# Designed miniproteins, single chains, continued (4), part 108

Each design is a single chain, and the fold is of that chain. pLDDT is the mean over its residues in the fold that is shown.

## One batch from the design tools (miniprotein)

Design m15750
Fold by ESMFold2-Fast:
Structure m15750 (fold): chain A 98 residues (1-98)
Amino acid sequence: KEKKEIEEKLEELKKKLDNGEEVDVEEAKEIGEKAIELKDLATVHEVVRILYEAGHEEEAKEILEKALESEGIDTSGLSFEEVAQLFTKVFNEEVEKS
Protein backbone atom coordinates (compact mmCIF):
# COMPACT_ATOMS: atom_id res chain seq x y z
CA LYS A 1 0.00 0.00 0.00
CA GLU A 2 1.23 3.51 -0.90
CA LYS A 3 0.43 4.88 2.58
CA LYS A 4 2.51 2.14 4.25
CA GLU A 5 5.45 2.89 1.93
CA ILE A 6 5.24 6.59 2.87
CA GLU A 7 5.16 5.70 6.60
CA GLU A 8 8.25 3.46 6.27
CA LYS A 9 10.22 6.12 4.36
CA LEU A 10 9.17 8.81 6.86
CA GLU A 11 10.47 6.61 9.71
CA GLU A 12 13.84 6.28 7.93
CA LEU A 13 14.07 10.09 7.59
CA LYS A 14 13.31 10.48 11.32
CA LYS A 15 16.10 8.03 12.20
CA LYS A 16 18.61 9.94 10.06
CA LEU A 17 17.63 13.23 11.72
CA ASP A 18 17.85 11.68 15.23
CA ASN A 19 21.33 10.28 14.43
CA GLY A 20 22.58 13.63 13.10
CA GLU A 21 22.93 12.19 9.57
CA GLU A 22 22.09 14.08 6.37
CA VAL A 23 18.43 13.73 5.37
CA ASP A 24 17.73 12.66 1.76
CA VAL A 25 16.00 15.79 0.45
CA GLU A 26 14.70 14.16 -2.76
CA GLU A 27 13.11 11.30 -0.80
CA ALA A 28 11.60 13.74 1.72
CA LYS A 29 10.11 15.84 -1.12
CA GLU A 30 8.64 12.70 -2.73
CA ILE A 31 7.03 11.66 0.59
CA GLY A 32 5.65 15.19 1.03
CA GLU A 33 4.16 15.31 -2.47
CA LYS A 34 2.53 11.88 -2.05
CA ALA A 35 1.13 12.96 1.34
CA ILE A 36 -0.35 16.08 -0.31
CA GLU A 37 -2.03 13.90 -2.96
CA LEU A 38 -3.47 11.69 -0.18
CA LYS A 39 -4.61 14.77 1.82
CA ASP A 40 -2.49 13.51 4.73
CA LEU A 41 -1.59 16.85 6.32
CA ALA A 42 -0.10 15.14 9.40
CA THR A 43 2.55 13.45 7.22
CA VAL A 44 3.15 16.72 5.32
CA HIS A 45 3.72 18.45 8.68
CA GLU A 46 6.22 15.76 9.81
CA VAL A 47 8.18 15.89 6.52
CA VAL A 48 8.41 19.70 6.72
CA ARG A 49 9.55 19.51 10.37
CA ILE A 50 12.27 16.95 9.48
CA LEU A 51 13.55 19.04 6.55
CA TYR A 52 13.56 22.26 8.59
CA GLU A 53 15.39 20.67 11.56
CA ALA A 54 17.91 19.14 9.13
CA GLY A 55 18.65 22.64 7.74
CA HIS A 56 16.71 22.31 4.46
CA GLU A 57 14.44 25.35 4.93
CA GLU A 58 14.04 26.02 1.18
CA GLU A 59 12.78 22.48 0.51
CA ALA A 60 10.53 22.59 3.60
CA LYS A 61 9.03 25.84 2.25
CA GLU A 62 8.49 24.26 -1.20
CA ILE A 63 6.46 21.39 0.30
CA LEU A 64 4.40 23.80 2.46
CA GLU A 65 3.70 25.96 -0.62
CA LYS A 66 2.57 22.91 -2.64
CA ALA A 67 0.28 21.78 0.22
CA LEU A 68 -1.30 25.24 0.60
CA GLU A 69 -1.66 25.72 -3.18
CA SER A 70 -3.47 22.34 -3.36
CA GLU A 71 -6.02 23.92 -0.95
CA GLY A 72 -6.31 27.03 -3.17
CA ILE A 73 -4.10 29.31 -1.05
CA ASP A 74 -1.70 31.65 -2.87
CA THR A 75 1.76 31.63 -1.25
CA SER A 76 3.48 33.96 -3.76
CA GLY A 77 5.91 36.40 -2.14
CA LEU A 78 5.56 34.91 1.35
CA SER A 79 8.49 34.10 3.65
CA PHE A 80 9.01 30.62 5.14
CA GLU A 81 7.63 31.86 8.48
CA GLU A 82 4.47 33.23 6.82
CA VAL A 83 3.94 30.01 4.80
CA ALA A 84 4.48 27.90 7.95
CA GLN A 85 1.93 30.01 9.87
CA LEU A 86 -0.67 29.54 7.10
CA PHE A 87 -0.03 25.79 7.01
CA THR A 88 -0.40 25.56 10.82
CA LYS A 89 -3.77 27.31 10.53
CA VAL A 90 -4.95 24.90 7.78
CA PHE A 91 -3.61 21.88 9.70
CA ASN A 92 -5.41 22.95 12.90
CA GLU A 93 -8.67 23.46 10.97
CA GLU A 94 -8.44 19.89 9.57
CA VAL A 95 -7.65 18.45 13.03
CA GLU A 96 -10.67 20.32 14.50
CA LYS A 97 -12.90 18.75 11.81
CA SER A 98 -11.79 15.29 12.93
Scores: mean pLDDT 77

Design m15751
Fold by ESMFold2-Fast:
Structure m15751 (fold): chain A 106 residues (1-106)
Amino acid sequence: MKRIEEAIKEAKKQLEELEKKLKELEENTELSPEQKEELERKLKEREAQLEASRAAQLARIEATLPEELREAARELVELQYRVQLLAARIAEILRIQGVSDEELDA
């Protein structure tokens, strides 16, 4: 299936776009020490949830996919995990700045 390779390419592009957005946001956002502590605390909780999801997806790949598809599927899962971590950091920084949940979902 060419579909996994296309999904990997798309995920890599999304990752690059999110990394750029996060960099620009961090350069233009001055967080207090207290806000930085809150950010890191909430991100640790979210990271633990995402790690559990990633582990479950990797276990399913090992159990269900042919060996020749496992490497590409693992790469996709790792890229999606990184995308979700960056998106979570961006969303939490915006929330600390007082952006509404409605604007975060847009």
Scores: mean pLDDT 79

Design m15752
Fold by ESMFold2-Fast:
Structure m15752 (fold): chain A 99 residues (1-99)
Amino acid sequence: KSIEDFDTATVHYLLGLKLQEEGRYEEALEAYKKANELKPSLPILKNIEAAELLLKGDTLGAKLLEKEANELLTPEQRKEYLEALKTFSVEELKAYLAA
């Protein structure tokens, strides 16, 4: 699947998820905020809160919000996002958004 197959808001969200996976929580938070500016959604808001908790060292609170965000996605979205996280690097997602 190509990055172009996702809308811009979703690419920012995927960037946030990938940055969070790499422990880059400040950058993940900024990516989630940009995704929310373009297309607000409850999963994105929960990931924003989770990233804020990770920055404070509250890993348990963050895990609960991550779970809630994931449960608000459709099974198809969860599968697509998981595959995207395996397929695309932070550098590729950033390059696409910079174009």
Scores: mean pLDDT 85

Design m15753
Fold by ESMFold2-Fast:
Structure m15753 (fold): chain A 87 residues (1-87)
Amino acid sequence: DSQLRENEIRGAYFRLEYVELLSEEQQKKLAEQEKQTLTPEELAALRAAEEEARARREEILKEIESDPEKKERYEKLLEKMKEEAEK
C-alpha cells in the first residue's frame, strides 16, 4: 500500500542522508566494511538498492516541485531525518 511504500522511501532517504553526514574517511571505511562483510552478489544488490533510492528521491522531488503542499512535507521529512541522525 502507499503507506508502506512511503515508509520504505523514508528509510532510503534516511540511509542517503546518513551517508551524506559522514566524513570522507568514514564513508570510505563503511564501503570497505561492506566489501569485506558482503558477498559480491550482496554488494551488487546493495548498490542497486542505493541507485533505486536515489532514483526514487529524484523522481519524487520532481513531482513534489509541482505541488507546494507535497514540497513542504518533503522538506519537513528531511529536517526530521537530519535531527534524528544528529542524536
Scores: mean pLDDT 67

Design m15754
Fold by ESMFold2-Fast:
Structure m15754 (fold): chain A 74 residues (1-74)
Amino acid sequence: PVEALAARLRDLAERYEKLAEKQKKMGNIESAEKWRKVAEVYREGADRVAQAPSREEALKAVQETLDKVREALK
C-alpha cells in the first residue's frame, strides 16, 4: 500500500533527524547538517508519496526521493 511506503520514508526521516542531533551534540556540525538535509528529503518524499494520485506516481516519488538522498550525500 502507498501508506506503507510513506510510513517507511517518515521512519527514515526520524532516524536521520536523531542521527543529526547526536552528531551536533558531539560537535560534528558538518555531519549534523548533512544528516538533517537527508532527513528533510525523506520527510518531503513521504508527503509526496502520501499525496500521489496513483501507485505509479507514488513509485516515481519514492525514486525521486532516493535520487535526492544520493545527491545530498555527495
Scores: mean pLDDT 85

Design m15755
Fold by ESMFold2-Fast:
Structure m15755 (fold): chain A 67 residues (1-67)
Amino acid sequence: MAMRETSAVVEADGVNHVLSVREPVESTAGLEAARRLAEELGAERVLVFTETVLDGERITEGEEFEL
């Protein structure tokens, strides 16, 4: 099954908080964890990156979420 690495950067009070999780491409667990972290830290936005490797090809996508 195709897997991806979901990474998020949350900036709060001048500090970058980073989380990363390896999950199936259909999973939203990483995104949900990133949103929760941003909410706990009082951040307005979170930057999320996903990196998927399919048949030796690396596919990277990035998205910024406003809370």
Scores: mean pLDDT 73

Design m15756
Fold by ESMFold2-Fast:
Structure m15756 (fold): chain A 95 residues (1-95)
Amino acid sequence: SNSDRISQLQSLRDSILSLVDQMKQNPQFTPYYTGLLVDRLLDMLSLISDPELRQQLLDLGGQFLDAVNNKDFDKVEQTVNQIVGLIDQAIQQLS
């Protein structure tokens, strides 16, 4: 149901924000937290049926990985916030 999908998207949103906060507090474990964040992004793709939102999420996921590889944590945070915005948009479309 849409309500079940909304609940799953909200859970993933909260998990992503928590993981980014943990990564900021423990930058020495950035590769570990990056792997967990990628897993959450893949889970989100499975819950989003809108092809435009899926493409935007894929593009932002690529930008996120590029920012991590460049150790640009300001861009990491910016990109994650944009991803969270897409999740919120997907939730609104299902509401």
Scores: mean pLDDT 86

Design m15757
Fold by ESMFold2-Fast:
Structure m15757 (fold): chain A 93 residues (1-93)
Amino acid sequence: MREELVERALKVAEEVAKIAGVELDKEEVREAAEEALAADEEGFRRSVEFADLVLKIMQGDESAVEKLRELLREAGYSEEEIEAIIEKIKAMA
């Protein structure tokens, strides 16, 4: 689970770097991910899940939209805020 979270964070960072057109230092990102996980495991896990769902939506995975809505609702966002976030993500795709 811990190693899976770090590997997921790395894959998300690699996809974001490709979209942004920047080169990624994989070792630096892995080190930062390990530090974040050690500081706040729950917060890091939620952040990785959020970022993974955002990337899936940008790649056209419609099933990720419903999962993202549920994650944001659990985090205390209103339905208006959730729809605004999803619209922004789709606009970036």
Scores: mean pLDDT 75

Design m15758
Fold by ESMFold2-Fast:
Structure m15758 (fold): chain A 98 residues (1-98)
Amino acid sequence: MFKKFDKNGDGTISKAELREIIESMGYSLSDEEVEDLFNLLMGSDKDGDGKLSLEELIEALKKLGKIDEETAEKIRKAGLEAALPIIVELIKEYIESK
């Protein structure tokens, strides 16, 4: 099930929004597991506000080898929703790697 990431129109993904995506996929993760996944997307850098910007997400996905620059440009043009299929795949890999 696809959900709109940017519910607030600020171009960021919160940990709560990430949890909603995970739950919409039929998974139940602990607060610690959601935090670990969120920190993975932030490159393990904690900014203290608990939000991930579109550019931070793109850079994290590139560092993880999930997207190339062509895909990054498509995400920049289309917004956070264009990253959703890649995030879904990353969540599946995270769960399977435990």
Scores: mean pLDDT 68

Design m15759
Fold by ESMFold2-Fast:
Structure m15759 (fold): chain A 80 residues (1-80)
Amino acid sequence: SMATLKEEVELLIELLDKAIDYYKEKYPEAAEKLQTIRDELKDVLARANDLTPEQLKEQFDKLYKRAVEISNEVNESLLS
């Protein structure tokens, strides 16, 4: 449902905020990339009522994939 998709977008934004805060000192480049993805997710969420569920899912999947790619670049340091 649209409500479930919005909840997933909000959860990803929250997780990215935590990851950005965690990476800031040790991986500033990764933090900046995640900041860009987070800002794009916030824009998508703000426009969610103007999107179909299919469009929202497509945008979410794209941004989620980018976030995973950045996280993989520093995977061994996620707990440091």
Scores: mean pLDDT 82

Design m15760
Fold by ESMFold2-Fast:
Structure m15760 (fold): chain A 91 residues (1-91)
Amino acid sequence: NLFSGSVEDTIEGLIKSKKYDEAQRLLDRLERYVTTPLGRALILYYRGLIFFEQKKFSDAINYYRQALSLSTSPILRALIQGRIAEAERKL
């Protein structure tokens, strides 16, 4: 599993800096090595977050729903469901 706090902090930092293309390229590279359902759910969650921050709410919801389908983590599922609700309010 390549997802550690430091990798997640890097992805979040790129998104906060509005470096969306760089964040997407990093996720594309991580996707090559991630094999676990949780790791795949996290990639989809961060892709959703990139679209959310660009106000592309329909695309964000699509990625968030895909992340939910792979995640059994109650904490991650609750976070994603909150993000879907927020995106739906902004449509």
Scores: mean pLDDT 87

Design m15761
Fold by ESMFold2-Fast:
Structure m15761 (fold): chain A 88 residues (1-88)
Amino acid sequence: ARVTVTVTAESGEVAEQAARAGAEAAVKRSRGKGKYTVERIGETTARATVEVPNDLAEGAGISAALAAWFQGEKAGEKVRVEVRVEEL
C-alpha cells in the first residue's frame, strides 16, 4: 500500500518536519517495513510518500496523521494534515 501524508504549516520547514515525522511513524507502525520519500511541494506544504504492506496500511495511515499533527503542535505552528491510503 501507499500512504501519502501532506502537511501545510506556517513554515515550509515545519511542514517538511511534520510530513517526515508522519512517514517515520508509518514505517514504525509497519514494524520497520517501508521506505519513504519527502518533498516540498509548496512554500509551506510538504508531502511524504510511504510504501507499507497492505495489511498494515490503515494503522500506518492513522499513526502518520497523529505523528504529523503532534510534530506541528511541538513546533507551535498550526498544521493541516491530509493522509491518503491506497492499496497497491
Scores: mean pLDDT 82

Design m15762
Fold by ESMFold2-Fast:
Structure m15762 (fold): chain A 100 residues (1-100)
Amino acid sequence: MFEEIEERAEELFKELLPELREKYPEAPEERIELAAEVYAVLLAAGLPEELAREMAEKILNETDEKEIVKLVGEAIRLVAERLGIPISGEEALKEVLAKM
């Protein structure tokens, strides 16, 4: 299950990254990549496209790094809940910070 989600997320990331670059050319590359990763992972985990897109757009439009960390943490929490993984908010944040 996890391998299928990771593979699907990688495929979606490759498709979404150029689309987000075209739509948000003024955003820093690192922010576009983060938004594309969150979008791809949420879709790969089976969350609604509307929710995944909203999360990505919030990340792209946010200027406060603390709020961005919270948004990424919320995305990880949503994926964990969908997959039935008991993750605390602190553990989710720790994993996000380790990947950044």
Scores: mean pLDDT 76

Design m15763
Fold by ESMFold2-Fast:
Structure m15763 (fold): chain A 90 residues (1-90)
Amino acid sequence: SMGEEALKKIKEILKEAEKLLEEMRKAYEEGKASEEDLKKIEKIVEDIKIALDHLEEHKEELSEEGLERMVKAVEEALEEAKRIKEEALK
């Protein structure tokens, strides 16, 4: 189903975001990233987890447009996390 495809996609994005968070934690410990940058990425990962929980609970109630908006929002959140990392580590 479209809901199952959205779940799979968001789970993959969450794994990528969590890996990025681990890299940022290491950079913070090495003095290469600020606490502010780390907290921003921690919030993005938490927001993705909240979106995943919401989708798991409501996937049968969401329209195709609703599912597409949720996937897009999570993809945009991951792109923001990548930008934060790139800027912090330059």
Scores: mean pLDDT 86

Design m15764
Fold by ESMFold2-Fast:
Structure m15764 (fold): chain A 81 residues (1-81)
Amino acid sequence: SAELRALLREIVELLVRDDSLSEEQRLAALYIATEIQEVIENPSPEVRARRIAAIRRVLAENPDLPAAVKALAERAIALLE
């Protein structure tokens, strides 16, 4: 969807602009972007459910992610539900 593509772009632009991110935070955000891209390329209810679960796992495993990245990931989950 156009909304998912716009959100993916926002995550990528944040990663390019935010020099304060640790390597671990950057990799976590890139992984979230990859999961969103997979839904864009292969949209189905089953794929959406699995990718939502994957994004939620990354958020749980990376509690130190910046609030901006967490907000973008939560928006992705809401759009995928």
Scores: mean pLDDT 79

Design m15765
Fold by ESMFold2-Fast:
Structure m15765 (fold): chain A 86 residues (1-86)
Amino acid sequence: SLEKKKELLEKYGDAVPIANITEENREEFLQRFLDSLPLAPETKQRILEKLMTLPLDELQYRLAQIRAPTDPEERIKRLLEFVESL
């Protein structure tokens, strides 16, 4: 349902504490987070693959920095700058 999709985006996007990301849920969390951004499907897949190579602690730290601004454009900028550094 649309309500369940919104709940998952809130839960795995902005509402879920970074500390709640685990090795077991990191892929679903990242997919939901990337789906919240206006990115092409091919770009989302490339970013997901790169982020899945990171140690969990580094991923948590980097996601906290990327999610700090509330502006989606600034979030995308930070995400892309980080991914290009990998």
Scores: mean pLDDT 73

Design m15766
Fold by ESMFold2-Fast:
Structure m15766 (fold): chain A 59 residues (1-59)
Amino acid sequence: SAKENYKRAEALKARINSSSLSEADKFALKTAIDTYLNKFGTVPEKFLNQLEKELNQLE
């Protein structure tokens, strides 16, 4: 649901901020999330799944 995808996006933004990613990569990923939310009111599930997978590999 859009509500669950919104919660996932906010949780992923928090994980990005706490990650070992460069500041440039953190900015790019958060901007992508914010752009989806501003244009569509939701983030695609495929994008959320891929981002979660990539962040899990950093841990």
Scores: mean pLDDT 83

Design m15767
Fold by ESMFold2-Fast:
Structure m15767 (fold): chain A 81 residues (1-81)
Amino acid sequence: SEKEKVEELVKKALELMEKYEVPEEIRDEFKAKMEKVLADPNATLDDVEDVFKDTVLRLSEVDPEKALELAKELGKLFKEA
């Protein structure tokens, strides 16, 4: 189901964030935004992608090199969904 795909994407995204040592504050922001998207019955996969993009942009203000690496890996996960 769509929900199961999104839940798997979130799990894999968080595993990648741990691997790249993304600050806990940014990971928590990602979790909070994803919970809001999942709670909204009108939310689409585009909303999920926007959260991924926001997270990468937020990380780029702190660590542009890690942000680029994370963007590549998250992009792959989203395409595989």
Scores: mean pLDDT 79

Design m15768
Fold by ESMFold2-Fast:
Structure m15768 (fold): chain A 91 residues (1-91)
Amino acid sequence: SEESIKELEKVGEELVELARAGASREELARYAREQAEKAREKGLEDAANGLLALSYALEGDWAGLHRSVKEIDDDLKPVLAQTLERLVELL
């Protein structure tokens, strides 16, 4: 949904700012999981799944990432990919 896209973009920017400030992969993964729970509380299940996918990628859990990506809408995948690319460049 558009709301899930906006939430994923918002948290993605927050993760990038944390990475620029020197946050570790573990800290970023934890933050992504915390934000996934908050997104779920808001009823934004697609955003929650996207944020969980980000946390798995940050932990190097490719199996977890693969499973999570199957559960998100195709319109969220470009946002997820762009956020991951930006985070990998900073880490």
Scores: mean pLDDT 84

Design m15769
Fold by ESMFold2-Fast:
Structure m15769 (fold): chain A 61 residues (1-61)
Amino acid sequence: SDIDSNLLSAKKSKDPEVQKAYDELLEAAKRVQQATTPDSARRAQAEVQELYKKLKELLKK
């Protein structure tokens, strides 16, 4: 899938900006797993979507 391909590309990237964006995305995904309320889960999911969007833009280089 496009998501799997983009995540693999990010993981293999030596660009510090891409690495930082990938790490931020992983932290946000962990927050989704740790969410204890529907509001917290929704906020964490929105954060994952925004960070993934940022990561995709960085990978267009």
Scores: mean pLDDT 80

Design m15770
Fold by ESMFold2-Fast:
Structure m15770 (fold): chain A 71 residues (1-71)
Amino acid sequence: MKEEALKKLEEVAEKWQKTEGRYYAPAVGKDERGNWTFGLAEVDSKEEAEKLREKAKAGEDIRTRLPPIPS
């Protein structure tokens, strides 16, 4: 995963955690149109979010179901 894209996703995830109280992690999945894209997936804990971020930085497969990106 590109460092710039990962950093932006981490910043958005941190902001949503502070505003919504939910944890998010970078992920790769299909959007509403069926195209593969990078986005955020909700996770159960901060520990799981950090684990997935480390995998993304290492270039590991972090594929999951992506909800529509809130804008």
Scores: mean pLDDT 65

Design m15771
Fold by ESMFold2-Fast:
Structure m15771 (fold): chain A 85 residues (1-85)
Amino acid sequence: SSMDKGTKIFKNNVDDTMRVVDKNVQRYKDDLKKAYDVYKQGARSMDSMRKQAEKAGQKDAADYAKKQRDRLQQRADDLQKRYDS
């Protein structure tokens, strides 16, 4: 090999550092997935409340729950887009 042994050792250290970066990025993606699941669960709960309010004839309460559902769903959708590799 025409390359200095010191250069090879240096490149190996760079590669090791890059592997640590990749592992940390994967952990952040896992945390984003957890946040996504929380927002989706919240949206489902708000949709359940909307349905209960509609059955009770409580239009303003149903409209309010729908707005909160849509906000939580939008936050989940935004996280899904950012998770896309």
Scores: mean pLDDT 83

Design m15772
Fold by ESMFold2-Fast:
Structure m15772 (fold): chain A 75 residues (1-75)
Amino acid sequence: LRPASDIPESPSKELVEIPDTAGPVTDTKDPLTGNPLVKSPVSGRYYSEDDLRKYFNIPENVSLVEWLAENDPGE
C-alpha cells in the first residue's frame, strides 16, 4: 500500500461552458389544467408557472428556472 501524492484530475469541467439548457423542457403541460410546467434543476420536480408567480410574486421578466435553482423550497 503506497499512495502517490499525484492525483490525476482530468479537466473535464474546464471546457467551455456549453449551455445544455438552451433547449428548454417546458413543452410539458399539466394534462389537467393545460398550464405550462417548469422543471426544477435542483429537485427535478415540476411546478406550475402561474402558481409560482402568484405565490411568490415573481415578475414576468424573471426566469423561473433560475429562481427555482436558488429558491427551491425542497418540499
Scores: mean pLDDT 60

Design m15773
Fold by ESMFold2-Fast:
Structure m15773 (fold): chain A 61 residues (1-61)
Amino acid sequence: RPALAQELRAIADHLEAGDVDAAVKRLSELTGYPEEEVREIIDLAGPASLAAVLRQTAADL
């Protein structure tokens, strides 16, 4: 699914750039999770670790 892979890479790029608010908004829109829940996940996992997971997920699509 190329559109989903592109969105996951865009979110990973925001996380790596330190644009956490942009990443939270996009990931919330993509998953349907509230922005507060998405922010908690990013804080728990770490932005670099989550970016790596999103890039791997995009590569597997």
Scores: mean pLDDT 82

Design m15774
Fold by ESMFold2-Fast:
Structure m15774 (fold): chain A 65 residues (1-65)
Amino acid sequence: MDRQRRLDRRRGSVGRTLIGLARSVEQRLGLTDLSRQAIDLARRGSSVDDLLQQRNILSDLLRQG
C-alpha cells in the first residue's frame, strides 16, 4: 500500500516546517539550540503527531513573543 510513502512525505514536510519555525523562534526570542533540537527530533524518526505537537508549541511561543 502507499501509506508508507505518504507517512514519509508527511514526516519530512512537518519536520522541515518545524525546523524553520524553531529558527524563527530563536531569531525573535534570542533563544539558542531550538533548531538543533528540532533537527534531532526529525532525525530520530519521531511520529508525525510528535512533530505536530512540537510545531504547535513553537508556533504559540512565537505568537506570545
Scores: mean pLDDT 68

Design m15775
Fold by ESMFold2-Fast:
Structure m15775 (fold): chain A 92 residues (1-92)
Amino acid sequence: MELKVKVGVAEVEDPETGEKVLVASAVPPSQEVADQIKELGLKNIPGPVLKESEDSLEAEVVLEGGGYRVRGVAKEKTEEGVWIGEGTIEPV
């Protein structure tokens, strides 16, 4: 059983170094899925390894808890400078 989620990658500035770093997150597509994730105590872990190409950006987002894992690929850049894409949540 696989649930679909949206994946986002944004650039944030490190306040100590002034360096821009990439942070990935997963956004559930519905309130029902969001409620399930909350009940399981899942949380995004920052620090994804990103591989950039001319047409895609791949980021693995880890939600850890209750034996679940999220994996997604961010491919499209929004007008706000955020990369977005599709991912799945699956039992591990």
Scores: mean pLDDT 60

Design m15776
Fold by ESMFold2-Fast:
Order: structure tokens, then sequence, then C-alpha cells
Structure m15776 (fold): chain A 98 residues (1-98)
């Protein structure tokens, strides 16, 4: 079962997981900076409870990482991480409709 997270907890989870990913796979600073800017936009949308646009930006971030990351292992980890974030956002959106 996935946890129900506040917008602040979602943002912190995204930020911490991406920062660890950048360290583990030696992601170039230019790529990391662009990803961090996108995470900040996702965070803003989560604070606004705009889950539809947040999910769209997560999908765009997943595509960007797939195009920029050349290492197969890194690409697989990015895919799994983005999938988990989408599921967490969807669960939060469903909870608020209940």
Amino acid sequence: SLPLLSPTQFYNLLRENMDQFFRDYKVPKEVADKVEAQIDKIGDLLFQQNYAEALQLVAELERFLREEIKDEGARMQAREMMHTFRQLIRKQAAYLQS
C-alpha cells in the first residue's frame, strides 16, 4: 500500500530521490539543473492540488530523462522512480475525491 503524502512530503520525496539518482549515476549538472526546475514546477502544482497537470509534468520529466540518460541501468531506475511518483499522485487525487 502506498502512503498518503502531503504536498510538502511529495516535493521532498521527489527532490531527495532525484538528488540521490544524480549522485549515483553522475548525471551532468546541466541535465540535473533542468530536472530540478521541473521538480519545482511539479511541487507548485501539488501545492495547488492540480494533480492532472502534475501528472503531465511527471510524464514529461520521464521522457526528458529517457532522452538524456544514456546508461541502461540509470534509465531503468528513472522509469521505476517516475512510475512510483505517478502512482503516489494518483492515490492522493483519488483520496481527495472520496
Scores: mean pLDDT 81

Design m15777
Fold by ESMFold2-Fast:
Structure m15777 (fold): chain A 54 residues (1-54)
Amino acid sequence: SAKDLKVGDVVEATLPDGSRYRGVVLSVTDDEAEILAVGEDGKVVRLTVPASTI
């Protein structure tokens, strides 16, 4: 849950299309987390996801 997330945590997020991203938490609120993730092509992507997807 969001309350268990901290900046610097390594997490996996599942998007509505079923894609999964592994990344590091940059910021967290009760509803959302911003993560710095690596895509399948090896490029770094910054994503904001609902905390419930982690």
Scores: mean pLDDT 74

Design m15778
Fold by ESMFold2-Fast:
Structure m15778 (fold): chain A 102 residues (1-102)
Amino acid sequence: DEERVLDIVRRAIEKVWGPEEAEKAVKVYRLYQEGKTLEEIAKELGISVETVKRLYIKARNLAKLARETLDAPEDVVVAMAEAFLKTGSLTDALIAASKAYI
């Protein structure tokens, strides 16, 4: 379920950078999935192409992680995604998941 994946992505980014950043990242990801270029998204949101690129990569990597872990409880997936965003480390994400599950 794509909506569940995007909700997990939004919640993880929100915990690290706040709700405004989370909404921008999800919006960038949706617009790119609709076939818009990074330049078109930057113009629509009034931000730089470099910011759009960073937000897209962040949301894309989290969406991949969420899709691969959808069978886990949602709170475990969110904790894993949050740790991955903070550290960039899959190992730290797995440690966070184990702590949330136990």
Scores: mean pLDDT 76

Design m15779
Fold by ESMFold2-Fast:
Structure m15779 (fold): chain A 61 residues (1-61)
Amino acid sequence: SAKEEEIIRRMAEAFGNYYRRLALKAGLPADDIARAVALGRRQGEAFGKQVVEVDRRAAEK
């Protein structure tokens, strides 16, 4: 659903931004910062999918 896609998108953005901040603070070069952001976005997407699954289970009770 549109709501579920929004949750997944927001989690991808949040994780990507968090990983960017960590990489910048660690003084990583630009290429490594880009990889960290990409990794964060993938992990955030996976987490968002977990949130959607939990929300679906809550709706069943």
Scores: mean pLDDT 86

Design m15780
Fold by ESMFold2-Fast:
Structure m15780 (fold): chain A 95 residues (1-95)
Amino acid sequence: SSLKKLQKLREDSIEDLRRAGEEVARLAAEVDPAGAAAVRQRLAEAFAKSIEEATRTTVEAADRVAALDPAVAERARKLAQEAQANGGAALWAEK
């Protein structure tokens, strides 16, 4: 049914957004070990608040990682794009 497909899209999109957040936290730990705990806490708090906050915070963290280390910039930008796409899909499926 259309409702079951929307529910699955929302669940899958939230899971993929969470995975993008975990990968961003991992990259932050590689690039800025001293700041990594703060990034992980901020992501956890954002995911507890809303999909909008989780999406925004993941993108902001990824953009910061990309700015700090050119060697991981492409991976970080891809994670930001994945977070935007999955956050947007989860919000659209909630309608």
Scores: mean pLDDT 85

Design m15781
Fold by ESMFold2-Fast:
Structure m15781 (fold): chain A 96 residues (1-96)
Amino acid sequence: DEDIENVERAIELIEKGENASVSVRIDEETALRLSVPAASEEMRELALKGLKEVKKYLEEGDVAKAVEVLKEMAKKLEEIAKKEGLPMPGVDEVKV
């Protein structure tokens, strides 16, 4: 599953302190893409927790829950970025 491999690569990058992009297919023509900045330890820890949960739901075949977790993670990362003056996460719907 390409989505699972994409999430695994994002986890590895964030664990190394690098920025990552992750995408999960919503439907036949649309994926949700999130750009994850590894700008602080709190951002990295939140991103790792969220990405591992996204991976779990994708492995279970629950794409809807994986997308929900990804959106919740994006919102929490945005709140940290606003409070700490850090780089904002990017959220885009992209055509697949």
Scores: mean pLDDT 82

Design m15782
Fold by ESMFold2-Fast:
Structure m15782 (fold): chain A 74 residues (1-74)
Amino acid sequence: SEEEKRRRKAFEEFQRIVAEAEKMLDAGEPVEKVEERFRERMKELIEKYPLTEEEEKEIERAYKEFVELARERV
């Protein structure tokens, strides 16, 4: 129960980080600046929430997808 709530909060925070990065890209911020901000926020997320191996893989995959999408906007 508490573990599920923690995982949900971590996922919700991750979704907010992605949404913020997308908003910055839509506002015309440089891709490099958006990526730097995204990395900082992701580092904070990982430090706040202990991750399982599966959760680490999920976040890594989502990060790679985001970087690929951001590069397409260049």
Scores: mean pLDDT 74

Design m15783
Fold by ESMFold2-Fast:
Structure m15783 (fold): chain A 91 residues (1-91)
Amino acid sequence: SHVEEAIRSLEEAARILEELAETADPETAKQYRKLARGAREAKRLAEEGRLEEALIVTQILIKDLEALGDPRLEEAIRSLREAARHLEEAI
């Protein structure tokens, strides 16, 4: 289902951000972990059937990641965009 695909994409985004945090400097690692928690919150909302809220959180995360201008975040942004697409299809 689109919900299951959104949940998978949100989990993937969180995982990527957590892995990037492991090799980043402390300040960047803190930012990446905060963003990973945001992705996990969106996943929780989607699992609870709160799809419109999950979409809003996901869209805010995409903007926050893009605002950093960090090319290391490209894969995480792609996973979040995929999650947003599936959430829109599920609503």
Scores: mean pLDDT 92

